# Designed miniproteins, single chains, continued (5): the designs that were tried, part 48

Each design is a single chain, and the fold is of that chain. pLDDT is the mean over its residues in the fold that is shown.

## One batch from the design tools (miniprotein)

Design m17653
Fold by ESMFold2-Fast:
Structure m17653 (fold): chain A 70 residues (1-70)
Amino acid sequence: SMEKEEKLLEIIREYLERERPRNPLSDEVLDAIVEEARKRGIEVSKEEVRRLYIEAEIDEGLELIKRGLG
């Protein structure tokens, strides 16, 4: 559901802000995010995390282009 995806995006953003990994799509980072989600009662695969992150980055990139910033 959209609500599940929004909660997962929040977990992703919290993890990235805290850890600031060089490569957010590395298996190590994806595994850590999956584990964080599991601890919060959200079952998700590494592929779902990767897909959602990529989709969010594309959406942000498109917004920057629309605002003349990209």
Scores: mean pLDDT 76

Design m17654
Fold by ESMFold2-Fast:
Structure m17654 (fold): chain A 80 residues (1-80)
Amino acid sequence: DVIANGAKAPEKVQRAFGLDLAVVRAKDLPESIQALKPAISRQDFDPNELVAVSTDPEHRDSFIAKASDLSELFEVEIPR
């Protein structure tokens, strides 16, 4: 599972949202999240852009954010 084996988001970011987050490329999102691709594309996500998603299957449909936006907002480096 790309999300389960993805790079973990910084603890500061995970604590702020109360979620376990992994950083993956938008194009590598699993089929269950690919139903959200039209919404992601409508938000101008590049396929090679890094996105943070919940590692919890129950929250994967509710949380997607640009890693660059999170890096700027929390002043942390997001691992690739």
Scores: mean pLDDT 64

Design m17655
Fold by ESMFold2-Fast:
Structure m17655 (fold): chain A 89 residues (1-89)
Amino acid sequence: EEEQFENDVLAAFALIAAALTKKYEPDKEVRDKVVEYLTQAAEALRQGNKEEAIKLLEKARDYAKQSKDPEIAKEMIGIIDTLIEKVKE
C-alpha cells in the first residue's frame, strides 16, 4: 500500500509536468511528444514499472532539449531530471 501510494505520487508529479508542458511549451511537436512520454511514464509509475518509467522520462527530456524556448526547456528538463532521481530512489 505504501509503495503504491509513493508510485501514485510520482505519477501525479509526471502528470503535473505534462500539464505544465501543455500550457507553456510553444513548439507543438516538442509539446505533444513531451506530454505523450510524460503521460506514458505516469502510467508506468502507477504500475510500479520503474525501469520503463525512467526510459520514458529520458525520452521526454530528450524532446524537451529540442525546445526553441531555452527558459522553458531548462525548467522542464529540471523537473524531469528531479523526477528521474526520485524514481531511482
Scores: mean pLDDT 85

Design m17656
Fold by ESMFold2-Fast:
Structure m17656 (fold): chain A 68 residues (1-68)
Amino acid sequence: SRVLTPEQLENLLVRLYLQGLISKEQAEELAKRLGSAPVSEDELLAELRRLGMSDAQLAQARALIASL
């Protein structure tokens, strides 16, 4: 599975926020929790699911990760 650097995670969280998939507060919480070290795609998707993302929204998140 893909591993995201802290910079790639920040870029992704900005894109998720701009697409309306997460709030600013959720983006800040994820950056605080996950942004100190490289994070796996599976771990990030699990955190997004915990925030209440639907399977369709998670598919959009996967597509954005693939574009990094």
Scores: mean pLDDT 84

Design m17657
Fold by ESMFold2-Fast:
Structure m17657 (fold): chain A 67 residues (1-67)
Amino acid sequence: SKEEVEKVVNEIADELPVTPEQRERVLKALHEADVTPEQLKSLSREELARLFLRVPTPEEIKAIIEK
């Protein structure tokens, strides 16, 4: 569900020095890539943090979660 994806992203973003703009960009990219909450929870904290360093493309997100 999209709400659970948002909850996971918000929990990680609250622990990192990220801007609201970075948070919104990551959420949009994750929605475009159809990422599930389970796939997000399978990523390490470091992998999740990298999503905020630059806006990942849907292709980049799929490469991270489908590997």
Scores: mean pLDDT 72

Design m17658
Fold by ESMFold2-Fast:
Structure m17658 (fold): chain A 67 residues (1-67)
Amino acid sequence: SMKDKAKEEMKKFEKRLAESKTTEQFNEVLQEFVKFIQKLEKEGLPQQVIDELQKRLSDAVIEWLKK
């Protein structure tokens, strides 16, 4: 399903963010995530799922900033 594919893609964003060594790499992942969410919204993914993905990114950002 689209929901399952979105969650698998989210795991890749979380991994890429955690593996980012520079602020430039970190910002690149964030920019790609914004485009990913825009695509999912246009495809009609439920808002509840989009909110879950945004929360997961927020959690990953907080963890990266602790480094």
Scores: mean pLDDT 86

Design m17659
Fold by ESMFold2-Fast:
Structure m17659 (fold): chain A 96 residues (1-96)
Amino acid sequence: MREEAERGAREGVRWYKEKGLEEASKLLEQELKENLHKMDELREKRDGEGGLRFTAYFLGYMEALNEVAEGVHDEEEVIRRATEKAVKIIEEIRNS
């Protein structure tokens, strides 16, 4: 979970640095759309852990772009904050 969330956060920061916030957001939306079938497969198989890991990646990515949009400019601080927020959401889902 944490490793997947951090990977997502790093990917979000990478695309932000290369393309800017607007294009990074579009790339996230495209990647999510392309991978919707993977979420359906994990749900059909009742692979709850696989589904949560998949969700953690996209939450990390989204939260990284949110941190950047809120004015956090230090790359490692963005990744840290985004990862912590994503992991917290995943733990709330896991415990519900």
Scores: mean pLDDT 77

Design m17660
Fold by ESMFold2-Fast:
Structure m17660 (fold): chain A 92 residues (1-92)
Amino acid sequence: SAEAREVAERYAKEAQEILPEAKEKIEEAMRLIAETLKSVRDVAAMGAMILKAAELGKETTERALEAAREGKEKGAEVGAGKLQAIVNEAEA
């Protein structure tokens, strides 16, 4: 939806301000999330995890993009589970 895309763009912008060197990867990840998930709520939840990945650094953000790609190919639950695992591992 247009609203889901707008939410994804806002999270992408905030994450890009945290980690400018990953700007293109963050934009791609949020675009893939918005294409995979149609609800504003689900996009916001995934966007918060991308924001956390940006805070944790470039390597975590690159892994988050791969999780977004898998979500597009294999389904939203696979992508979400992988992204949560990546964030949890990087925080440990």
Scores: mean pLDDT 83

Design m17661
Fold by ESMFold2-Fast:
Structure m17661 (fold): chain A 65 residues (1-65)
Amino acid sequence: MKAEFERILKGIEEVAKKDGGLKVEYKDGKLIITITSDNVTLATAARLLGIAAEIAGAAEFELVK
């Protein structure tokens, strides 16, 4: 689970670098995703990542806009 979660996190980070509208931070068992863009697609990707993390039991999820 942890390895798969890290791979997903890196994938989202690469997408964020391309659009520049998403920041992802993992700290103390909590996944914090900050959306700095009005891009609805990027916001949806962030929500899906948070849901995946919760289902995997890897981290608490927080979405910031």
Scores: mean pLDDT 62

Design m17662
Fold by ESMFold2-Fast:
Structure m17662 (fold): chain A 106 residues (1-106)
Amino acid sequence: MPSKEEIEKKITDTVQRTADRLNIQISPINVSVDMENKTVTIEINLLSIQGMGAQQVMLAAKRTAKELGLEKVELITNGIDPTKDPVSPDETQRYIRKVTLEYDKL
């Protein structure tokens, strides 16, 4: 079983690499792991976003967490919610999106 520090580092690296590949600018990534409940919480601010890019970052985080033996991931993003209004160009439309994913059901 990977250590808490190894899990936090691998997830942080995966999120950063995915954002870089998609040309998404993000603020500092905060990763916290609850080893007792096998849950990771990831907080990022999306500074430059397209709707599909946010979904790809979430998918990469989920995949890495599952590979590391975690059962749940919470992703908190401040950015454009692709389900709310992806067509609006308003720079002030930053939304907190909290997503909890359970791996045992997938």
Scores: mean pLDDT 64

Design m17663
Fold by ESMFold2-Fast:
Structure m17663 (fold): chain A 74 residues (1-74)
Amino acid sequence: SSMEQKLIEEINRRIAEIYQEALQRGWSAEELQRRLERFLEELKRKGVPEDVLEQAERMATNALRVHRERLARR
């Protein structure tokens, strides 16, 4: 795969790991959001391409949505 595709795969894996940690540690949505924001800031500092960063932001937003839905389950 291209370098960009490999980077997207690595980002997806890291977001999944962050989400798993949130589940294991019983994080609130706010705690998960702060951790994901730190990860996105790290990607920005590393100079990740804009298209990849946009995909990372979408993945982070989705993880947060899924976590909020899980916490609110009825």
Scores: mean pLDDT 87

Design m17664
Fold by ESMFold2-Fast:
Structure m17664 (fold): chain A 72 residues (1-72)
Amino acid sequence: MKLSRIEYKQLGENLAVIAYDENNKQLLSLVGLPEEIVENLAKHFGVEVEGDAVTGLQQIADQTGAELIELE
């Protein structure tokens, strides 16, 4: 199972994230505080991140080879 796409949306104080594999299968879906979501994703995919929450998502995407997509 390989992370292929991370979709995210800022919902006020919360960040909503859905991670997908190469076959568009949903791997996980998280909603919560941005820092908690980034920490949970980084730990789950075994990567290290720093900076703000969006920078953290970009670092996870770059290290895993996944696309990072902001939803409207």
Scores: mean pLDDT 81

Design m17665
Fold by ESMFold2-Fast:
Structure m17665 (fold): chain A 70 residues (1-70)
Amino acid sequence: LQGAVDLIVISALLAEVLFLKKYHPDDPEGIKAAIEEAKREIEELLARSTDPQVKARMEKALKELDEILK
């Protein structure tokens, strides 16, 4: 159950960053702050997760956030 909750949280964080990138591209500071906060939360979840599928999704999410930041 916790793994499912973690996946929902990750999806929500990614959706928020993508929303800001699409609708507020003129706010690079806000986008960067949202990415950094999302990465922090995902890294905290990753440190506590033991499910390899959940960990793989978290690692992929961190890479996706890095690509958005570029």
Scores: mean pLDDT 77

Design m17666
Fold by ESMFold2-Fast:
Structure m17666 (fold): chain A 71 residues (1-71)
Amino acid sequence: MPVLEELLEVAEGVSAREFLDMLRTAFSPEDLQRWRLSDLEKIVKRLEEMGSSRKDIDDFKKWMESLGVKS
C-alpha cells in the first residue's frame, strides 16, 4: 500500500518515536482500521531493522491495539 510504503521509508531516516508521532498525526482511526496484521508486522520488522528501541516498538503496538487492530 502506497501510504504504508511512505511510512516505512520515513522510518529509515527518523527515530521510532518520531515515526510513531507521525503515524498518530497523519492518520485518523478510520484510516488505521483498514490496516491488516501483515501491515503492522511490516512496520515492526522495519523498526527492528533500523535498530529501534523495544519501548518505541511496544508503544506503537499498544497504540494500534487501542484502535482495535490485533498485534
Scores: mean pLDDT 66

Design m17667
Fold by ESMFold2-Fast:
Structure m17667 (fold): chain A 96 residues (1-96)
Amino acid sequence: GSLLEFIEEQARKVASKLSPELQEELEKMIEHYRDSSVAEYLKALATFLGLAAFKEPEILPHILEVLKELYEKVKESQPVMARLLEMLIEKIEEEL
């Protein structure tokens, strides 16, 4: 749906800032979770972005921007998923 498409769009925006190796891993993640629930896809994306920021801290501002954009998009239509994303953002920030 439109929310899933938005999530993929945001993921691909971050991909352009990643190393070629992390871009490949992100595309694999997208392929694996494309047919999953939006909540599972969002959790997988947030976890991947946190790990990517840990490996390449110079992209942290771009990753946090995307995660916050996803939160803003889902908070009106999917408040439970928005809370899960907020918790993941907080956990990712602790690891960075």
Scores: mean pLDDT 74

Design m17668
Fold by ESMFold2-Fast:
Structure m17668 (fold): chain A 58 residues (1-58)
Amino acid sequence: KPPVVLSSEEKRALLEVVTKYGVGAELTPREIAEELGISLGKARRIARLGEESGAIKV
């Protein structure tokens, strides 16, 4: 798999999710969208990148 590259905003959003739910928490993109107040499309991207980096489970 290619290296996962996160923008500073995506890293911050992922950190907020990890801070609230813990490392390795199983979350749906919808739950991330609701928690962060972002679009489902952006939440899906964050969820995928978080799973690929090992920070969360999707």
Scores: mean pLDDT 72

Design m17669
Fold by ESMFold2-Fast:
Structure m17669 (fold): chain A 78 residues (1-78)
Amino acid sequence: MEELEYALKMAVDAVSKFSSKEKAEEIEKLAKEILEAVKKGDYEKARELVEEAAKLLPSEEGRKSFLEGVLELIDKEK
């Protein structure tokens, strides 16, 4: 869980630095929803939210790294 929280925080920080305040607020909301879904054991919803959050990242490489890394961390919580 701690590693997942850190990865989501890094994604929010990246969007905040390289994108808009509005997108940063959107990804912060999605990060909280992802953590809640994982805590509830709703891994299907968590996956959908991760895919939605990835769309807010400014680069294709960043989106791929985020998807692969965060989904791996979610799998460790199962």
Scores: mean pLDDT 81

Design m17670
Fold by ESMFold2-Fast:
Structure m17670 (fold): chain A 96 residues (1-96)
Amino acid sequence: MIDEAIEAVKEALEYVRKGDREKTIEALQRALDLVDEAIKEAIKNGDFEAYKLLVEARENLVAALSYVRAGDFDRAIKELEEALKNLEKAKEIWQK
């Protein structure tokens, strides 16, 4: 799930940089669904450090979606980059 979430965020970054609003929203929605599943798994496993990073990534993705809908692609890119960093950190903690 977390690897799929990372790939979905990378896909959203590609589309937003191309100005493709519709495909960016689709990739963001997929990333949000995958992050929600990863959060449930972190709770189930008692991995509170991964949980915190996944929640931060989710907040970044929600902000990115809002910016994309507003046409603010520059701020959306920044939020997607922060989401990616938080997901990569969560993956490292989860896999250790």
Scores: mean pLDDT 87

Design m17671
Fold by ESMFold2-Fast:
Structure m17671 (fold): chain A 67 residues (1-67)
Amino acid sequence: MPKLTIGLFVGPNATTLEIGLTVGDESEHEVHTFPSEEEARAAAEEAIRRFKEQYPDVEVEVTTVHL
């Protein structure tokens, strides 16, 4: 089953967004850095929407970590 993992790593100067997608035997990983948590969260929501359109049954896990 497709699985999408979203990690938000909130640092003092920037927030890092990690996107992991696993579909069958394939895995994809993206890392993006944003100046604010709000911008990173907006990007995460857009990614979730995009992947849900492609994989309607995708399991989504979102985790926020403060550094």
Scores: mean pLDDT 82

Design m17672
Fold by ESMFold2-Fast:
Structure m17672 (fold): chain A 87 residues (1-87)
Amino acid sequence: SHMQEIVEKIRELLLEIIKDPSKADEKMKEINKLLSQLKTSEEYEEVAKMIDEIIAENRDADPASLILLESFLGMVRMRLWVLKKEE
């Protein structure tokens, strides 16, 4: 599905940030463009779950990358909360 393609692309970009933190700004711009295509609470829930899994699987990664991913997860969870409240 289109949602699964977007979620998987976001996953790939987040893993690239973990691999090379110097690319964080570039990859986050791409991630935000992909995220802007999602509109439903179910889609944001899948993204939040995926980010949480990446953080759990990469706890030994660069601290700056982990802080960025945790901040991104917080923003996604906040948007998810707003979407669920509007339903």
Scores: mean pLDDT 88

Design m17673
Fold by ESMFold2-Fast:
Structure m17673 (fold): chain A 87 residues (1-87)
Amino acid sequence: AARIVVVSPDEEVRRLAARAYEERGAEVVGTARTLEEGVALAKEKGADAILLLEPGGAGRVLTPDGRELSPEEALAALGRILPRIKV
């Protein structure tokens, strides 16, 4: 399964997103409150991507080293990482 780290300042959002992405075939290897913590966890656990979820904002997909993907790259990465996710 694709290995991801979920990042959100909201603990309930992290918990619910982790469950949702596991249901879609991802392996959630860690969760973090900040992007800095998420990058550290992604490197430690060997994650394929970071999913950044901001309350009231759009979700973003990042590389394990914390670089943001463009919307087109994010869709391609989500298809590869989470092949069951629908746009």
Scores: mean pLDDT 73

Design m17674
Fold by ESMFold2-Fast:
Structure m17674 (fold): chain A 70 residues (1-70)
Amino acid sequence: SALEELQRQTIEDVEGAIEWLKKNSLSEEELAQLRRVVEAIPGQLEALGIEVSPELAALIEELLALLDEQ
């Protein structure tokens, strides 16, 4: 379904962001904006009736931790 594809794409996007951030840094403004977007992901999926998978939840936690290290 389109909702299953949306979660799969979200997992791929978060994984890509994690790998990119391991090799690059963002400005303070870009970090603040990305953090806001990432923190909103679970609520946005839940609003669409999508149960957030443990895999996606773990990736979001990893991404937020990397943003805190910048």
Scores: mean pLDDT 84

Design m17675
Fold by ESMFold2-Fast:
Structure m17675 (fold): chain A 84 residues (1-84)
Amino acid sequence: MSNRERLIRELRKLLSRILPEEETERLVKEFESVVGTLPDEDVEAYLEVVETMVKGAEEGKSEEEIEKKAFETFKRIREERLKK
């Protein structure tokens, strides 16, 4: 499975926890068109952030803890990319 396919799968998991099925599928289709245009490096970065959020939610962590961990992951990726 490609990182793009994995990102779409993880996004569907995350959104389905918050939104009704119809809204989840609509947003996933919108994200599919955007993800198809993203560079591979951006797809990897977003995948890591989304996987962090999904894992936190599955472990029963609070929204605040999930957001904090996602932000830390995003900040790390941003710093790594700026150093390229």
Scores: mean pLDDT 75

Design m17676
Fold by ESMFold2-Fast:
Structure m17676 (fold): chain A 100 residues (1-100)
Amino acid sequence: SDKEEVIELAIKALENLLEAIREAEELVKEGREKEARLVFEIAVGLALIVGAIAKLMGFPEVGRLVEETVRRAEELVREGRFEEAIEVVRETIRELEEMR
């Protein structure tokens, strides 16, 4: 199903974002803030591309959910709230699993 394929792609993009948030937290702890920002921004960009693909394929609910999750994660990461950003992304992955 195209819907199942789009949802799987969105989940994979958010799993990648989750790992990027964890890596960014460790890089910040090491004083490598520029590298942390780059790792996080690349993962954000990939997730937003997947959200756009979901909308173009006729699943705007998936695309909006990804975009909203990315926006919330960006705000939390800017505030140094890495654990809360991870929880937000995990919650959306769970919601996407239920949409299958």
Scores: mean pLDDT 91

Design m17677
Fold by ESMFold2-Fast:
Structure m17677 (fold): chain A 95 residues (1-95)
Amino acid sequence: MDIQEQIAEEVAAFLGEEVREDALRLATNELELRELRATQPSPEIDAVIAELRALQQREAAAYEATPEADRRALLVEMLRRRAALLEAAVARLKA
């Protein structure tokens, strides 16, 4: 099992099996973005990183504002949102 599969397994154990594929997709595309940044740095990659940082700040604020009982569902939604955003961004950068 590679490290992306190990990360997906740990996330699924914490948040539920229903997010295993989303967690794997996120981990895989985070590696792709890191490799693209290392081999083919560009303003477009910097823009994606800035967008991810802005999303992380908004998500942290939303988490703190969310009642404790609803936080697990919010974390699942955040993971899926980040997975979809990063997948689309990596596909665009590779085009």
Scores: mean pLDDT 82

Design m17678
Fold by ESMFold2-Fast:
Structure m17678 (fold): chain A 80 residues (1-80)
Amino acid sequence: SEFEELLKEAEKLLEEIKQLAEEFHKVASDELKELVDLQVERLEYAVELAKKKKDSEYAKEVIESMKDYIEELKKLIEEL
């Protein structure tokens, strides 16, 4: 189903974000690490909520948010 494909994409993006966060942790200050960790927790919650809702529109919103965050995290890494 479309929802199952969207959920798979969301889980893949979340894994990519976690990998980027791990790389960021190697060079970031403790305060910046906490900020990134908090955002990762929020996105983990959003993915779990998408699973419970079974709503394709909500899953698309979560995917869009994660793509935006990947770009922001890459910018943060570039500034270090």
Scores: mean pLDDT 84

Design m17679
Fold by ESMFold2-Fast:
Structure m17679 (fold): chain A 80 residues (1-80)
Amino acid sequence: SAEDMEIFKKALEKLKEEVKKLPKEIREQVLKILDALKKYHETGDESHREEAQKLVASMPEEVRNWFFQKLEEIMKELVE
């Protein structure tokens, strides 16, 4: 729905701001994931979501855990 798309857009914007606090090398890796998710939001093409999932799977466990924890926190703030 349009409301779900707006929540998703706000979540990506908040997550992008949180990424600015990370070390440069880790920040660049996470920004690639956010770019893929933004393309999915703009096009609705599942291939961009699949690319984001592959990028997340290729990241170090610590960075992947940070990403999912931060996304969960942001989504809770936006939907609750």
Scores: mean pLDDT 76

Design m17680
Fold by ESMFold2-Fast:
Structure m17680 (fold): chain A 98 residues (1-98)
Amino acid sequence: SEAEELLEKAEELLDKMQEALEAGDLEKAKELARELIEVLKELKELVKDDPDLVSLVENMIKLLEEIVKSETVFEAEILLSFATMSLSILRKILEKKK
Protein backbone atom coordinates (compact mmCIF):
# COMPACT_ATOMS: atom_id res chain seq x y z
CA SER A 1 0.00 0.00 0.00
CA GLU A 2 1.01 3.67 -0.33
CA ALA A 3 1.01 3.95 3.48
CA GLU A 4 3.40 0.97 3.78
CA GLU A 5 5.77 2.53 1.19
CA LEU A 6 5.77 5.85 3.09
CA LEU A 7 6.32 4.04 6.43
CA GLU A 8 9.30 2.14 4.97
CA LYS A 9 10.77 5.39 3.56
CA ALA A 10 10.28 7.14 6.94
CA GLU A 11 12.02 4.25 8.75
CA GLU A 12 14.94 4.40 6.27
CA LEU A 13 15.28 8.17 6.81
CA LEU A 14 15.25 7.73 10.62
CA ASP A 15 18.03 5.11 10.32
CA LYS A 16 20.09 7.48 8.11
CA MET A 17 19.55 10.33 10.61
CA GLN A 18 20.81 8.11 13.45
CA GLU A 19 23.92 7.21 11.39
CA ALA A 20 24.57 10.92 10.65
CA LEU A 21 24.29 11.85 14.35
CA GLU A 22 26.55 8.94 15.40
CA ALA A 23 29.11 10.40 12.94
CA GLY A 24 28.65 13.87 14.51
CA ASP A 25 27.13 15.25 11.28
CA LEU A 26 24.35 17.51 12.59
CA GLU A 27 23.88 19.28 9.22
CA LYS A 28 23.29 15.95 7.40
CA ALA A 29 20.79 14.93 10.11
CA LYS A 30 18.92 18.26 9.60
CA GLU A 31 18.84 17.70 5.81
CA LEU A 32 17.37 14.21 6.34
CA ALA A 33 14.88 15.61 8.89
CA ARG A 34 13.57 18.08 6.26
CA GLU A 35 13.12 15.18 3.80
CA LEU A 36 11.30 13.12 6.48
CA ILE A 37 8.94 16.06 7.24
CA GLU A 38 7.78 15.93 3.59
CA VAL A 39 7.24 12.12 3.79
CA LEU A 40 5.22 12.58 7.01
CA LYS A 41 3.06 15.28 5.38
CA GLU A 42 2.13 12.73 2.67
CA LEU A 43 1.44 10.10 5.35
CA LYS A 44 -0.76 12.60 7.26
CA GLU A 45 -2.95 13.01 4.13
CA LEU A 46 -3.44 9.22 3.97
CA VAL A 47 -4.59 9.06 7.64
CA LYS A 48 -6.66 12.30 7.61
CA ASP A 49 -9.92 10.47 8.48
CA ASP A 50 -8.46 9.40 11.88
CA PRO A 51 -7.90 12.43 14.17
CA ASP A 52 -5.72 10.42 16.62
CA LEU A 53 -3.35 9.35 13.80
CA VAL A 54 -3.30 12.91 12.40
CA SER A 55 -2.30 14.16 15.87
CA LEU A 56 0.46 11.52 16.16
CA VAL A 57 1.89 12.44 12.71
CA GLU A 58 1.68 16.19 13.50
CA ASN A 59 3.59 15.60 16.76
CA MET A 60 6.30 13.72 14.81
CA ILE A 61 6.56 16.64 12.34
CA LYS A 62 7.01 19.04 15.30
CA LEU A 63 9.82 16.86 16.73
CA LEU A 64 11.58 16.90 13.34
CA GLU A 65 11.15 20.70 13.04
CA GLU A 66 12.89 20.94 16.46
CA ILE A 67 15.73 18.73 15.11
CA VAL A 68 16.11 21.19 12.18
CA LYS A 69 16.48 23.99 14.81
CA SER A 70 18.78 22.00 17.14
CA GLU A 71 22.24 23.40 18.00
CA THR A 72 23.82 20.15 19.26
CA VAL A 73 24.04 16.48 18.24
CA PHE A 74 22.89 15.55 21.78
CA GLU A 75 19.64 17.58 21.50
CA ALA A 76 18.96 16.09 18.04
CA GLU A 77 19.59 12.51 19.33
CA ILE A 78 17.00 12.96 22.13
CA LEU A 79 14.40 14.36 19.70
CA LEU A 80 15.13 11.57 17.18
CA SER A 81 14.53 8.90 19.87
CA PHE A 82 11.00 10.30 20.45
CA ALA A 83 10.30 10.49 16.69
CA THR A 84 11.47 6.86 16.25
CA MET A 85 9.21 5.67 19.09
CA SER A 86 6.22 7.59 17.63
CA LEU A 87 6.72 6.03 14.16
CA SER A 88 6.90 2.55 15.75
CA ILE A 89 3.55 3.21 17.50
CA LEU A 90 2.02 4.47 14.22
CA ARG A 91 3.15 1.31 12.36
CA LYS A 92 1.62 -0.96 15.05
CA ILE A 93 -1.72 0.91 14.92
CA LEU A 94 -1.87 0.76 11.11
CA GLU A 95 -1.04 -3.00 11.10
CA LYS A 96 -3.89 -3.70 13.59
CA LYS A 97 -6.43 -1.89 11.34
CA LYS A 98 -5.92 -4.50 8.58
Scores: mean pLDDT 88

Design m17681
Fold by ESMFold2-Fast:
Structure m17681 (fold): chain A 68 residues (1-68)
Amino acid sequence: GALSLEELEKRAEEAINAGNEEEAIHYIKQMYEQGASRETILRLLVLADEKGLTKAAQTALAVYESLL
């Protein structure tokens, strides 16, 4: 079945903390498609940047800028 926003957020955080950049990008994109809030995406952006996951942080920034 489809993952909930809460489960997608949890998996995105776990991927970022594990250094799994490709998986983090995948979940961040799914969160955008499911209507995640700007505040949640900003938190993941900061976390990815702090972990040195440049591509995940760039993906989160693009999603953040696309949200109203």
Scores: mean pLDDT 86

Design m17682
Fold by ESMFold2-Fast:
Structure m17682 (fold): chain A 110 residues (1-110)
Amino acid sequence: SPLAEALEELIAFLEEIKPSLSDQLQDVANGIIEGAEKALAAIEAGDWEEAAEQALKVLEGLKILLELLKKEKAPEEVIQAVEEHLERLAEIMKKEFPELKEEVDEILEK
């Protein structure tokens, strides 16, 4: 699944950058990782409703992480990488869950 691949790559990315983040950002990153792990478990179980709900929470968490990284003036390369993960996940979700397009677009517009 493209969604599962994007979530797995996101978890790996967040685990890699976590040690360089502030305590507040580590807490946000941990919340995103937990949501992504729950989404992956739901995908494996065939629970697409739960997968969609957890993936929306992951998108919201990524948007929060992105805004906090910008506020803390994190390295531009880290900010760009988070933006790329956010955009990729959002596009996959709108394609696989067309019913969530409005919710996804609302998260991106915040």
Scores: mean pLDDT 89

Design m17683
Fold by ESMFold2-Fast:
Structure m17683 (fold): chain A 95 residues (1-95)
Amino acid sequence: MELEERTEEAAKMLGEVFVNSEKSQKEIEELEKLAKEYEKKFKETKDKKYAGKALIYYGMVELMYYFMYKYTEKEEYKERYEEAAKKVAEIEAKI
């Protein structure tokens, strides 16, 4: 089996775990909240340490929604990971 095929299978398996977890939505919401708080601190202070923290949390949100999309193929999860990816790109462009 190709490495790419194994990676896609792993993404679908992780997405199944996140979708079937009663805590997954609450954990994603908390990560999104933390990402927004650190993005705000970066905009107010211009301190790169807050940019780094915002990137970590937006990156986690992107990966979690990406895995959920790979498992479910629901457009809502695709839109969510694309929004998080856009935030990562916007913050990277400023550091």
Scores: mean pLDDT 82

Design m17684
Fold by ESMFold2-Fast:
Structure m17684 (fold): chain A 78 residues (1-78)
Amino acid sequence: MKTEEIKEAIFLESEVSLLIMGLHLAKKLGDEEEAERLRERLRELLERLEEKLAKTTDPLAKEILTAAIEAARKALEE
């Protein structure tokens, strides 16, 4: 088990969750400018997640990153 890979995966998953929550809030408030800003940040984070997954060897870290990627993709599809 690579503790550092797991910590990095959890941190990235947390970033995804916060951006998704922010996007839902922006949409609820009708803040289209903030919603698009958050979508752009989520797209950038998605690329970082995919790059990190490719370099990750720990099975648990891979599961966390894969789940975060799936959540980010679903949020971007609305």
Scores: mean pLDDT 85

Design m17685
Fold by ESMFold2-Fast:
Structure m17685 (fold): chain A 61 residues (1-61)
Amino acid sequence: SEAVAKTSPEEQAVARDIARRLIDVAEEFARNFLKVHPNISPAGLADLERTLAEAERERAA
């Protein structure tokens, strides 16, 4: 309860578990992508990172 604590220990544990699972899924996706593109150039990685940053910015709008 917000009146007693900002979040309960049980609620914090659930939120942490969900966040960890989301991170694990994202990391697995990234690893699989790199496995199929082992020869990706530094320029290609920079372009991919820029595209991702643009998508994140678009999502925030």
Scores: mean pLDDT 67

Design m17686
Fold by ESMFold2-Fast:
Structure m17686 (fold): chain A 114 residues (1-114)
Amino acid sequence: IEELLKKFSEEVQKAVLELKEALKKYQPQWSDEEIEKFIINFLLGNENLSDEEQIARAEAMKAIIKTASWEEAKVAIHALIQIDLSVEQANKIKELAKKGKSKEVREYALKLLK
């Protein structure tokens, strides 16, 4: 993961490390292996994005992590790292948009359904 991070700007590296810390703090049910796989997939999904876009995605994920339940956060985060959503994933995001505990989680889930 450290090797992959070196390919990105210092600002993006900082945003991603803050995201990793937020996952450990607010979603303690995630294993270290799950967090590492998530960060790797997040970085790979960012390959063609600007630094500003990558930072904005990391900040959106941190907002979800802080306010969502464990189950809601996992669904929303998984969807954010995927470019092609399965029907099952899209349906879970749709449910999160309707039933999510926080307004921020619901609004973010709606944006993912584009």
Scores: mean pLDDT 64

Design m17687
Fold by ESMFold2-Fast:
Structure m17687 (fold): chain A 76 residues (1-76)
Amino acid sequence: SLYEERSREVEELLRRNPELRREFERAMEEANRYGRKMDELARKGGSREEILEYASETARAVLRAIRALSEAVGLS
């Protein structure tokens, strides 16, 4: 699948730079944490503003992960 192919490419890029791998992992952990909080609030009838806040934090963490990948490509 495309996801599996891209995951392998990402692993190869990050393997070459352990610091960028750690930055990527931390950013993805944050994205997952905020994403789970967003989902929990949505299920429990949380406010739209709170849901959007955690969605924004998730997006910000994803952008940091993308930055780490971009740096890995530049270093490769």
Scores: mean pLDDT 79

